Designed miniproteins, single chains. Designs and how they scored, part 20

Each design is a single chain, and the fold is of that chain. pLDDT is the mean over its residues in the fold that is shown.

## One batch from the design tools (miniprotein)

Design m707
Fold by ESMFold2-Fast:
Structure m707 (fold): chain A 78 residues (1-78)
Amino acid sequence: MENEEKAKKEIDKLVEETLARARALAPHLTQEDFDALREYTIKKVKDIGKKYNLSEETLEKYIDEVRARFDALRAEIE
């Protein structure tokens, strides 16, 4: 329970900070840069998941949330 809560907070902070930076850089960000940033963020989420020993289902859920948030930002800045 506590490890899962800590993992979620760390993931949420990482994603929120990364999306804020991407939004600030949006006028100069190529699609390739955006895709690279998304993949980098997913790798970091997987690292956090392994660090806190999250279940496969929980990790997949968080990765799906990250993808959805990046897709929403991409739609906003295109």
Scores: mean pLDDT 82

Design m708
Fold by ESMFold2-Fast:
Structure m708 (fold): chain A 68 residues (1-68)
Amino acid sequence: SPEREEELERAISFVPEDQQLSAAKVLEVAAPEMSDPALAYEMAGRLYERAGEEEKAKEAYEKARELE
């Protein structure tokens, strides 16, 4: 939803540039145990994109879609 997209962008904006890749990795690993795994994978995908990891971003987005 538009609200979810805005919340994602806001949350991600608080992650320092030099920590985006490590944050994405942590979210990807933790996602299955989180209350909203789909949201966690979407956040990981956004962070991977910002870090320039296109293939990892695509994989994370695919996992998020499978959980919707």
Scores: mean pLDDT 81

Design m709
Fold by ESMFold2-Fast:
Formats: C-alpha cells, sequence, structure tokens
Structure m709 (fold): chain A 70 residues (1-70)
C-alpha cells in the first residue's frame, strides 16, 4: 500500500533526523572543549552543515506527512 510505504519513509526520515541531532550534540560538546582556533572553525563548519541537513530532512518529513493526509 502507498500509505504504508509513505509511513515507512517518514519513520526512516525521523530516524535520520534523530541520528544527526545526536551527532550535532557530540560535535557541540567537542567544540565547547576545543582550545585550538583552527579545530574550532572546522567543528563549527561541520555543525553548520549537519544543522542544514536536519532542516532539509524536517522539511522533507512535513511534505511526506502532507502526502499521507491527501
Amino acid sequence: SEKEKLEEKIKEVEREIEELRRLIAEFEEELARETDPRKKAILASVIAVLKGAVSFLEKLKEELKKQLKE
């Protein structure tokens, strides 16, 4: 069923978001402890990219949920 396939995709996206949020938290803790300005810049860049990925997946999740309601 198309509905079951959409529900499964939504759950997959939700798992991806949760995993990325955990990774962001780990890198933010590492950034808070880092003293090297160059390493801080790299960590901040990685965190920014991961936050961008979360925003994209949250938007994808909402679009999939809209399809499920139609």
Scores: mean pLDDT 88

Design m710
Fold by ESMFold2-Fast:
Structure m710 (fold): chain A 55 residues (1-55)
Amino acid sequence: SRRDELVRRLQEEVEEYQRRMDELERRGASPEERARVALEHTRRLDELVRELERE
């Protein structure tokens, strides 16, 4: 179902976010770069959550 697909995508997005943040920390990325990446993922998560709430 669409709900199941959205739940899976949300889970994948959270996992990808954690992996990317770990990689940024490992290579010593700047605070500005980390903030930009965090904002990108926050927007995607927010959109997925809103879509889930509509189902």
Scores: mean pLDDT 83

Design m711
Fold by ESMFold2-Fast:
Structure m711 (fold): chain A 69 residues (1-69)
Amino acid sequence: SSVARLVGRLLLVMAHLLEGDYAEAAATAREMIATLDLTPEQREALRALARAAEAGDVEAAKAALLRVL
């Protein structure tokens, strides 16, 4: 299902954030924007997630991730 794909990809982003691989967390969020069928609100949350991850702001990245759900 589309929800299962979204959740699976968000768990992957979380795993990268926990490992400190911020570049891969951001890349995964951008891939989600490119490949998944998303609402405008989900797309904006994923853009915020990618920006926060690139900045190494794990708290902001986690907050943005929760907004995608």
Scores: mean pLDDT 87

Design m712
Fold by ESMFold2-Fast:
Structure m712 (fold): chain A 65 residues (1-65)
Amino acid sequence: SVEDLLRMLKSKDPEVRANAALGLGALGVEAGPEGVEALKKLLSDKDPRVREAARRALERIEASR
């Protein structure tokens, strides 16, 4: 669910955050405005892999519009 993925984005483990970001991207428009907002915040994440995952997820969601 979106709620489970949003919870995972708060993990201290960057691998978990990156995987959750990609999961939100795979949902496309169903990630909803809450998912998009959370991904935009991850563009400023401390881990470069998480930032890249958020960028790709946002591209995927936009392509689903």
Scores: mean pLDDT 84

Design m713
Fold by ESMFold2-Fast:
Structure m713 (fold): chain A 55 residues (1-55)
Amino acid sequence: AEKIAEKVLEELKDKVSEEALELAKKAIKIQLLTNPNMTEEEVRKIVEAAEELAK
């Protein structure tokens, strides 16, 4: 899960704002504490939500 999150964040790094990436990193870190088997799709949804919140 951690490696998947890192991969998705790296892939989206150039496509989303720095603020959205920071929010997504914090949200993913918290979510991994409760759901260590987070999927790539769940990580992408968190990044999308962070991007909307950062606007």
Scores: mean pLDDT 76

Design m714
Fold by ESMFold2-Fast:
Structure m714 (fold): chain A 65 residues (1-65)
Amino acid sequence: MTWEELMERRRREYETGEERPLSEEERRVLELQRLGAEALKHGLPQEELEELIRRARELELELLA
């Protein structure tokens, strides 16, 4: 599931008033997006950016497993 797919789903749920908890996959997608946003917002040095990418990769492997 992509970030855009997740956001469309959340918006639709808000409009219809459906109550469903986030799945593990959806939570991992949100965390991946947050890590990417953090890297961009802070203008981090390359070493810090590589650490965030490493963490994002670990989450991607979890999503694929």
Scores: mean pLDDT 67

Design m715
Fold by ESMFold2-Fast:
Structure m715 (fold): chain A 89 residues (1-89)
Amino acid sequence: PSKEEIEAEAEIGVLEIERAVAILTEDVEALIRALRRLAEVYREAAERIPEKKEEYLKLAEEAEEEAKRLEEMPEEEAIRYLRERRERI
């Protein structure tokens, strides 16, 4: 793999762990930050790794939409959402 591929996969991996930790700890703000950063990193990776561009752009869009939904939810609903997702981890 190229240096760009290694760096992108490492950043994505760390942020996926941060996402999982936020869900497990019911930290809505941390989850929103992780999702927004994931979307940014996926978009950057799509530009650097053209062979995976479509996959990364789809993942970026999914992360961005999830963050947006959480920002628009009342806090109590967002916490219930995280609890439900935690049961699936």
Scores: mean pLDDT 83

Design m716
Fold by ESMFold2-Fast:
Structure m716 (fold): chain A 82 residues (1-82)
Amino acid sequence: MKEEAKAHLQAALADPSVPDEIKRLLTEALKAIDEGDYEKALFYVGGALAVAERDPSVPAATRAHLEAAYEILKKILKEKYK
């Protein structure tokens, strides 16, 4: 699951049309995932998703990758709190 979340975030980062604000947030999210801080990662991905939703220039495919990563991180946190 962790690698799937990272793959979605990396796909979003590879999109040249993605605003620098989103790229910054995704870079921080990837660092948080590598540190095992999934709550911090979820916070940064949520921030990137909010930026993407208000910016119509962000492609739908990029938003889908952010949504997928967000849901995967939520599942990881749910398993941690069981």
Scores: mean pLDDT 82

Design m717
Fold by ESMFold2-Fast:
Structure m717 (fold): chain A 78 residues (1-78)
Amino acid sequence: SAELAAMQAELRAINDRLPSLDLEEQVELMLRGAEIRAEGLRKLAEEYGEEYGLDLEEFEKKLEEEMKKVEEMAKKLL
């Protein structure tokens, strides 16, 4: 979809900027990249989840757990 394409473009822009940034800015952009990927996965699950027999409730719980780990890692690095 156009929305997923826009998210992918934003992720590419983040990756291009990472080498030129301070550690704190790099961690913040990595966290933003993780948030964009999580949102993209949610959109794919909503569009195709039923077709592939995905348990959306279980998927969302696992996604929330992984995002919490990413946020905790970011807090330790900042």
Scores: mean pLDDT 78

Design m718
Fold by ESMFold2-Fast:
Structure m718 (fold): chain A 64 residues (1-64)
Amino acid sequence: MSVVERLLALVEALGREAAVRWLVREAGLSPQDAERAVDLVLETGSLDGLSPEVRARLEAALAP
């Protein structure tokens, strides 16, 4: 699965608020960056517009 697909699956399983908390804890994102990542994927189906550092942290945390 892509990072986008894994993030969407996380949001579907936990809900938006719990997914944001998970990303802060597990990916080390700020709450603002975690909220942007979740909202961006729900609105556009992509992670375009996130910094490369934030994207790399998401990829590491959501790795199988």
Scores: mean pLDDT 82

Design m719
Fold by ESMFold2-Fast:
Structure m719 (fold): chain A 72 residues (1-72)
Amino acid sequence: MLSPKEQRIVDAALELFSKKGYRNTSLREIAEASGVSLATLYDHFPSKDELYRAAFEKAVAEAREQAKKSLE
């Protein structure tokens, strides 16, 4: 289960990875976009790959829910 800070970091990561791609997105940019320090980001996600996987899992879960209810 993600904490509120981890959720904000994952949301920022998903947005930036979607716009710039994995290789062109830095952890610093994600930290700035999520409103946390780079140190705080590393405390929650020790690697960029772990953060990318968390963002991908959230995107898949949200896509499933939105596909079901997007036209309600």
Scores: mean pLDDT 77

Design m720
Fold by ESMFold2-Fast:
Formats: sequence, C-alpha cells, structure tokens
Structure m720 (fold): chain A 67 residues (1-67)
Amino acid sequence: GKKVAVVAAPTEEEAKKLGEEIKARTGADEVILLPGASGEEALELAKKLREEKGLNVAAYGTEETTG
C-alpha cells in the first residue's frame, strides 16, 4: 500500500530537510510536513491516518512535545 511519512520539526526549513531525508531513506510515497509541531502531534496524526484511512504511516519528530 501507499507509504506516508509525517514529519514534525520546529521550523519549516528543518521539516523540509528532515522530510527529504526520510523520503530518500524510507521510499515514502508521500511526506506530510508539520512545521512548528511536536513529534507527539506527528504521531497522533499518523495514528489517525492509519486508523481512519488504512494508510501505512510513520511519524518523525525533532522536538519535545512541550517545546
């Protein structure tokens, strides 16, 4: 099935960089960037997409949930 990566980072530039790296390493078909979001927020979105859409989704983050 379609592979989706959800990437959270403090800034848009960091999210884009991490997203490109994850896409290159994992072969994800789609990358969803969440600039300014926490890794926990990325994980919650990935969980919802997996449960509601049946997608193969993984979450990646670079900051603490309270930052």
Scores: mean pLDDT 75

Design m721
Fold by ESMFold2-Fast:
Structure m721 (fold): chain A 57 residues (1-57)
Amino acid sequence: SELLKINEEASKEAAEWARKRQAAEPQSFPSADERGLGYQPTIKLANEKIEELLAEL
């Protein structure tokens, strides 16, 4: 129960941190075009990858 809440908060913070890092680095990443169709499984897979990285930290 408590562990799951900590995990979700950590995932949000890591996602925010990753976005900040990407904003600091001037790179050509696909922007909001595909996020308009954000209900696609591709975005869900990316979120799962972020959670796995957090578990390794």
Scores: mean pLDDT 61

Design m722
Fold by ESMFold2-Fast:
Structure m722 (fold): chain A 87 residues (1-87)
Amino acid sequence: SFDTSAYSERELRLIEVTQRAIAALARLYEGRDVERARRELEELLRELRRLGADPEVIRLLERAGELILRGESAEEIARRLEEELAR
C-alpha cells in the first residue's frame, strides 16, 4: 500500500508530477495521443520547474521527449540518457 505519511505535500506533488511525466513519455513512445501527450509533457515539465525539481531530472525528461519525437529507438534513447547521467 502507498504510505504518504513520511512525505511533505511538496514531495508528494513532485512524485505525482514526475510519474505523470513518465506516463506522458510512454504514450509518446507508443504513438498514442501524440499531440496531447506532447502538450501534457510540456505542462508537467513547467510544473516540475515551479516545484524546484532537480534540474538534471528535468533535463533527462526533456531529452527523452526530444529523442522519442525524433523517432529514436529505445536502445538509443537509453544510451543517450546514460551519457547525460554520467556528466
Scores: mean pLDDT 81

Design m723
Fold by ESMFold2-Fast:
Structure m723 (fold): chain A 76 residues (1-76)
Amino acid sequence: VEKGRKYMEEGDYEKAIAEFERELEKDPDNAVAWTNLGAVHYQMGDYDKAIEYFEKALELDPNNRVAQLLLELVKE
């Protein structure tokens, strides 16, 4: 989580994606990692992928407020 977030803050989205994907290889039910993948794709302008990843996070954790808010923002 920390390493992926650091790459996002540095603007290194490819490395951020790789770290979050690595987290999902270990735990595919990690709703936080799915939310972070959605956030990085949103920053890159890949809104379709961002929506897909936020919806996946909400499928795993329906009470994930961050994913709910970001999904609503992307769909507007």
Scores: mean pLDDT 80

Design m724
Fold by ESMFold2-Fast:
Structure m724 (fold): chain A 55 residues (1-55)
Amino acid sequence: SRAEQLRRDAEASRRASEELLEEAKASKDERKAAALYTAAEINRIAADILDELVE
């Protein structure tokens, strides 16, 4: 169902955000770290929006 797909997509985006955040923290390249933090934030926002669409 659409609700099941949205839940899976939200969980995937949340996991991606967590992985990107950990990679950002481990990075010694400031530009790479900044890009990874931005990507993590985008995935976190996407997960929050997808969760709100599940009713």
Scores: mean pLDDT 86

Design m725
Fold by ESMFold2-Fast:
Structure m725 (fold): chain A 58 residues (1-58)
Amino acid sequence: MLYRAVKDYEAKSPLELSFKEGDILEVLEEVGDRWVVARNLATGEVGFVPKEYLERVE
């Protein structure tokens, strides 16, 4: 499922993904209520992303 970043995020650990507002991320797996594993389509990088920074693309 494709999501758009609603603001910039800077990774706080090596397991987390950095992204910019407007980046399109493919959610691969949901991990609890607050985190997802996603791929940034602009960079090809995969990592943990806070779900609250994402908005579903319709």
Scores: mean pLDDT 83

Design m726
Fold by ESMFold2-Fast:
Structure m726 (fold): chain A 81 residues (1-81)
Amino acid sequence: TDKAFELYMKGSEALNKGDYEKALEYYEEAYKLLPGHPLILLNLATVYKKLGKYEKAAEYLKEAAKRLPSLKGLGKEAEKL
């Protein structure tokens, strides 16, 4: 659990610095430890969007919407990508 949050924080730091490839690496490792976690799915979608990979970003947004009903609107937002 702590390891996943540490990786998530490192991913967020890399994202804030504009190092999208490094952010992707950390978030993917965090996701392997916490599969389906909505916050990690959202940040993976953000990184893929920053990398210009809109189809992958849309996939992660739709998955986040399925995992957390309060994020249901994200499924429709993904259709605009």
Scores: mean pLDDT 79

Design m728
Fold by ESMFold2-Fast:
Structure m728 (fold): chain A 82 residues (1-82)
Amino acid sequence: LTPEQLREAARLAREQAERFRRAAEEDPERREVYEHLAEALEHLAEALEALAAGDEEAAAEHRALAEEHFEKALEEARKLLA
C-alpha cells in the first residue's frame, strides 16, 4: 500500500467511527458497544497514519489498542445477547 492509500483508509476509518459515535447517542442500550467500536476505528486510523509515515512501532501500538477496543465491543455485545 502507498502512503496515500493508507491515509485514505485512515480517513474512511474515522468516518465510520463518527457513524458509530452517532449510533451510540441514538441507542442507549448498545451505547458501550458503539463507543468501543468508534475507539477501535480511531486507533486503527492512527495506526494507518503511522504506517504512512514509516513509523512501524507507533503503528503496532495503535493496532494493539484498536484490537483491545474491538474485544471490549465484542464483550459488551455478548452481555446484550446473553
Scores: mean pLDDT 88

Design m729
Fold by ESMFold2-Fast:
Structure m729 (fold): chain A 59 residues (1-59)
Amino acid sequence: GEIEELEREIAELEQTIAHIRELLATETDPVVRLVLEAELARVEARLAELREKLAELKA
């Protein structure tokens, strides 16, 4: 169902965020760091949106 699909997508995004943060912890190239930081911000924004949607559906 929609709730189960959202929970799966949220879990995948949380794992993606963890991976990006891990890459940022060891990355020394400033251009690559900028790209990773931009992607992290985008994924975190998407995760927030899905969490809000999940909360609405469970209410």
Scores: mean pLDDT 87

Design m730
Fold by ESMFold2-Fast:
Structure m730 (fold): chain A 60 residues (1-60)
Amino acid sequence: SEEEREKALGLLKLEIKARPELKEFLEEEIEKLKEGWSPEEVAERLKEKLPDLAEKLKSL
């Protein structure tokens, strides 16, 4: 849903603020959300590198 995408965008932006070294990587995932990817699809991409963030995205 649109609400879930907005929450996912917020979570990714917060992660960038907490870990600036991941900015380039996470900005690619933000772009996918803007292109219409679901939070669950983005979570699957993140599960190996950022498992805690992936779980938060799946919980939306």
Scores: mean pLDDT 81

Design m732
Fold by ESMFold2-Fast:
Structure m732 (fold): chain A 57 residues (1-57)
Amino acid sequence: SARDAALARVQRLVAQIADPAERRRLATEAARRLDAAKTPEEMEAVVAELEERVRAL
């Protein structure tokens, strides 16, 4: 499903974060936002935002 695909992408992105505290914070935030997302477009937005934040670290 779109949700399962988005969750897998979130897990891969947070696994790249070296700092355990930052990883936990971003993982928690992404999970909360993904749970609230109702459409594939909203799920894609969660993944895209997380990708940007990980790149900024």
Scores: mean pLDDT 84

Design m733
Fold by ESMFold2-Fast:
Structure m733 (fold): chain A 89 residues (1-89)
Amino acid sequence: GALELAREAIEAAERALEAMKKGDIPAAIGAALRVIGYAFDLELYYPEADPRVREAVRLALEAVRAALKGDLERAEELLRRAREVLESV
């Protein structure tokens, strides 16, 4: 369901961050593309998803953008916030 897509998006974003910490840019890009795919699926298949689920996925997307720019500290904070929002559902 929508919650599972959001969880998968956060997990993929966490993989992108870990790849960036290791300097594995191709792996980080692959993981980031998966986050984009999950975000697209959420909007396509679950347009009425809980706003907190959508917010968690939005934060995961922001986190991968931060990670790809090399702002690993911001990416980590955004992922922590994404997890907190999703756990509140």
Scores: mean pLDDT 90

Design m734
Fold by ESMFold2-Fast:
Structure m734 (fold): chain A 77 residues (1-77)
Amino acid sequence: LSEQQQREALEALAAMVESVGKQAISKTENPEAQKLLEEATRLLVQSLRAKEQGDYKRAEELFKQAQELLKKADELE
């Protein structure tokens, strides 16, 4: 893929992550789980942005942090 096509794909993925995150937050009634889901969604979007910039190490770190928050949210429900 060209760099332009890769950036367009990552932007589309970021939009999907935001949409799915908003839906998950709207369905959960636990305030602590809502906060964790909001933080995880932001970290996932930031991870995709880091990939767009070619910062794969930062993207991986942000993705791992998001996974930890998602696990914590699941444990609360």
Scores: mean pLDDT 79

Design m735
Fold by ESMFold2-Fast:
Structure m735 (fold): chain A 86 residues (1-86)
Amino acid sequence: ELPEFTKEELKEFGDRIVARLEQEFPDRPELIARVKEVLDKAIKENKTLFQVLSDLADLADQLPDEEASRVYRIVGEVVRELIEKK
């Protein structure tokens, strides 16, 4: 069962995702900008973790399979880290 994140946890999630993706894709500032827009909108519109993960999956599906796989791995690792912290 996917837990609900607080607004503070969603912000920490977003900050960690952006930092990790900037390290993984240093030559892809356009991808980082698109991810930031998804995360900023999620906080502003009080989206659930499920909705944020769905929006990120839609973004990843527009990437080549290898890049999409790396995005999914990073997102999954960050979600697990924040759940384990609870």
Scores: mean pLDDT 81

Design m736
Fold by ESMFold2-Fast:
Structure m736 (fold): chain A 86 residues (1-86)
Amino acid sequence: MKEKELLIEAEILVSLAAMYLNLAKHGIEVGAPKEEVKELAERAIELAREAIKIAESVEESEERRNIIKEAEEIIREAEELKKEVE
């Protein structure tokens, strides 16, 4: 089923976005250059936005709602992280 394949793709993108967000957070803790932290956060946002776009292309479901919610939370945290880096 095409919808199931798209939701799996979106879930993988959310997982990757979360990984990049966690790498950005860890980068701050260990004193990584601010430009590297910003790039990691921007990559998390890009992946999360793509996940939302894919999820929104399929029929409404609990799985779709969970993917969109998770992706939106990642975008929010990554945008906050970018603002904190000076």
Scores: mean pLDDT 86

Design m737
Fold by ESMFold2-Fast:
Structure m737 (fold): chain A 72 residues (1-72)
Amino acid sequence: LLEEVERLWEEAIAAAKAGDLEKAKEYARRAAELAGRYALEVEGASREEAEELRRRAEERGVAMVEKIVEAV
């Protein structure tokens, strides 16, 4: 699960470098969803903590891919 989060994030960065912001955002959101799920199922986080982690990961991920697209 954590390995798949990293894979999706790598795909988000690759899409952003290719200039595909929509695809990059989609991968970033999927990575955030899996990160939240990992926190809930593996780390023993509460549902509230897992949702907050997902939300923050999505916000940071989307911001990062937007910056990458602007830089290329």
Scores: mean pLDDT 80

Design m738
Fold by ESMFold2-Fast:
Structure m738 (fold): chain A 55 residues (1-55)
Amino acid sequence: MLSALEVMERIGKLSEEEQKKIAELAQKELSKLKEITADNRREALEKALEEVLSE
């Protein structure tokens, strides 16, 4: 639903602490993947963003 640019823009509006949490969660998700694509990166960032926003 969100493009990579929209995800990045939304993350950029959050606090530095929230941005750091999103980066850590996204890195954990990406570390589980054998293949890293642009789509997988976006999905990892979207999942991290949702997790941070939902507490």
Scores: mean pLDDT 73

Design m739
Fold by ESMFold2-Fast:
Structure m739 (fold): chain A 77 residues (1-77)
Amino acid sequence: MEVEKAKEYLEKGKEAFSKGNYDEAIKYFEQAVKLAEGKDKILEARAYTLLAQAYKKMGNLEKAQEYLDKAIEVLKS
């Protein structure tokens, strides 16, 4: 199921994040968003929050804020 695959991508992204591979983590979290979109709002928002954390670690505060705003918007829907 797409939701199960989204959870797998979140775990792969978290693994990459823990190793400091933020570019790889971002790619996995983007796949998790794509698979969770329209199916699991909590999982979609979680993936956006993790994207924001990865961009913050890379010093891209503009992208970090953009993804935090997306997470909030998903939860308001």
Scores: mean pLDDT 86

Design m740
Fold by ESMFold2-Fast:
Structure m740 (fold): chain A 57 residues (1-57)
Amino acid sequence: SEVEKLLELFDKAAEAIKNKDLETFEKYLKEIAELMNNPEVEKELEELYKALKEKLS
């Protein structure tokens, strides 16, 4: 199901953040946004990615 796929992607995104792997994190954020098909979610995830990139760079 799409819900199962979303949960899998959230789990992988969380794991990437724990490993400070921003490239993999960004990849999974894009996939989450695509599955939700919601531009508001995509924008919010992009803002989050930028904030994390600034702090972890």
Scores: mean pLDDT 75

Design m741
Fold by ESMFold2-Fast:
Structure m741 (fold): chain A 87 residues (1-87)
Amino acid sequence: SLLIELLERTLAEIKANPDMSFQEVEDLILRTLLEAAEAGALSPERLALVQQLFREMRASIAPDASEEEKRQKFIEMVERLIAALRA
């Protein structure tokens, strides 16, 4: 799946660059999802559902969470999304 390949490359890039801010990580993930949608690997309806999932994840982040904790939450969400897509 092109979507899985794009998400795995993005995840590897994030893990290879531990100095990336949570905002840079979020922006990279969102760009990857848009790239997948433009390539036809993710329908507009599924893109909207994934974007909603990320919004719900953001809402679940503890209000006192550090920059690193927020970054790690995004990494975990991408890992869970990849796992769900493989099932």
Scores: mean pLDDT 82

Design m742
Fold by ESMFold2-Fast:
Structure m742 (fold): chain A 56 residues (1-56)
Amino acid sequence: SRALVREVARLAGVSPATARRLLREMGISGARLAEIYRAAGEVGLRVVAAELRKLL
């Protein structure tokens, strides 16, 4: 969802547009991101943000 992408962007320190592009490059769909959040909450999003930052 847009809200989860924006939260990953905030945690990674990038724009939402950059987060959407990098999540796509990582193969993480909006549905997968929602599943990560449902299972692990904010901690799950922090792990995704840390992996995303490695691509910067």
Scores: mean pLDDT 87

Design m743
Fold by ESMFold2-Fast:
Structure m743 (fold): chain A 48 residues (1-48)
Amino acid sequence: SHMEKFRERQKKLRAEAEKLTPDDIERAQRIYDEMLRLPQELAKEKLK
């Protein structure tokens, strides 16, 4: 299902975030934005 794929994507993003250092602010921001975007994209798919 789409939800299952999005959950796996979020899990991978979290694992990637664990590898970040405090100095990787820009990369951390990109990961954060991606994590916030995934639920919104799932909601849009539901409205089709």
Scores: mean pLDDT 71

Design m745
Fold by ESMFold2-Fast:
Structure m745 (fold): chain A 79 residues (1-79)
Amino acid sequence: MEDLEAGKAALEKGDYSAALVHFARAIARDPNNAEAWYLLGEAAYKLGQKSFAIQMYEKALKLDPNNEKAKKLLEEVKK
């Protein structure tokens, strides 16, 4: 969970590359953490990696279908 919080802090600072690394580490530690998957997607989207972001949001929704944040982000990216 330390990597998840560090990734969120990096996102807030606009350091999207650092955020990607932290969220990737969080997923490596707990691949069932839906929050880490959609946050990885958000960081990727900020870096212009739209297709990768869509895949990450879809993975988050497969793990937690009722995750309104992941659902909203997926809708926004597909526009």
Scores: mean pLDDT 82

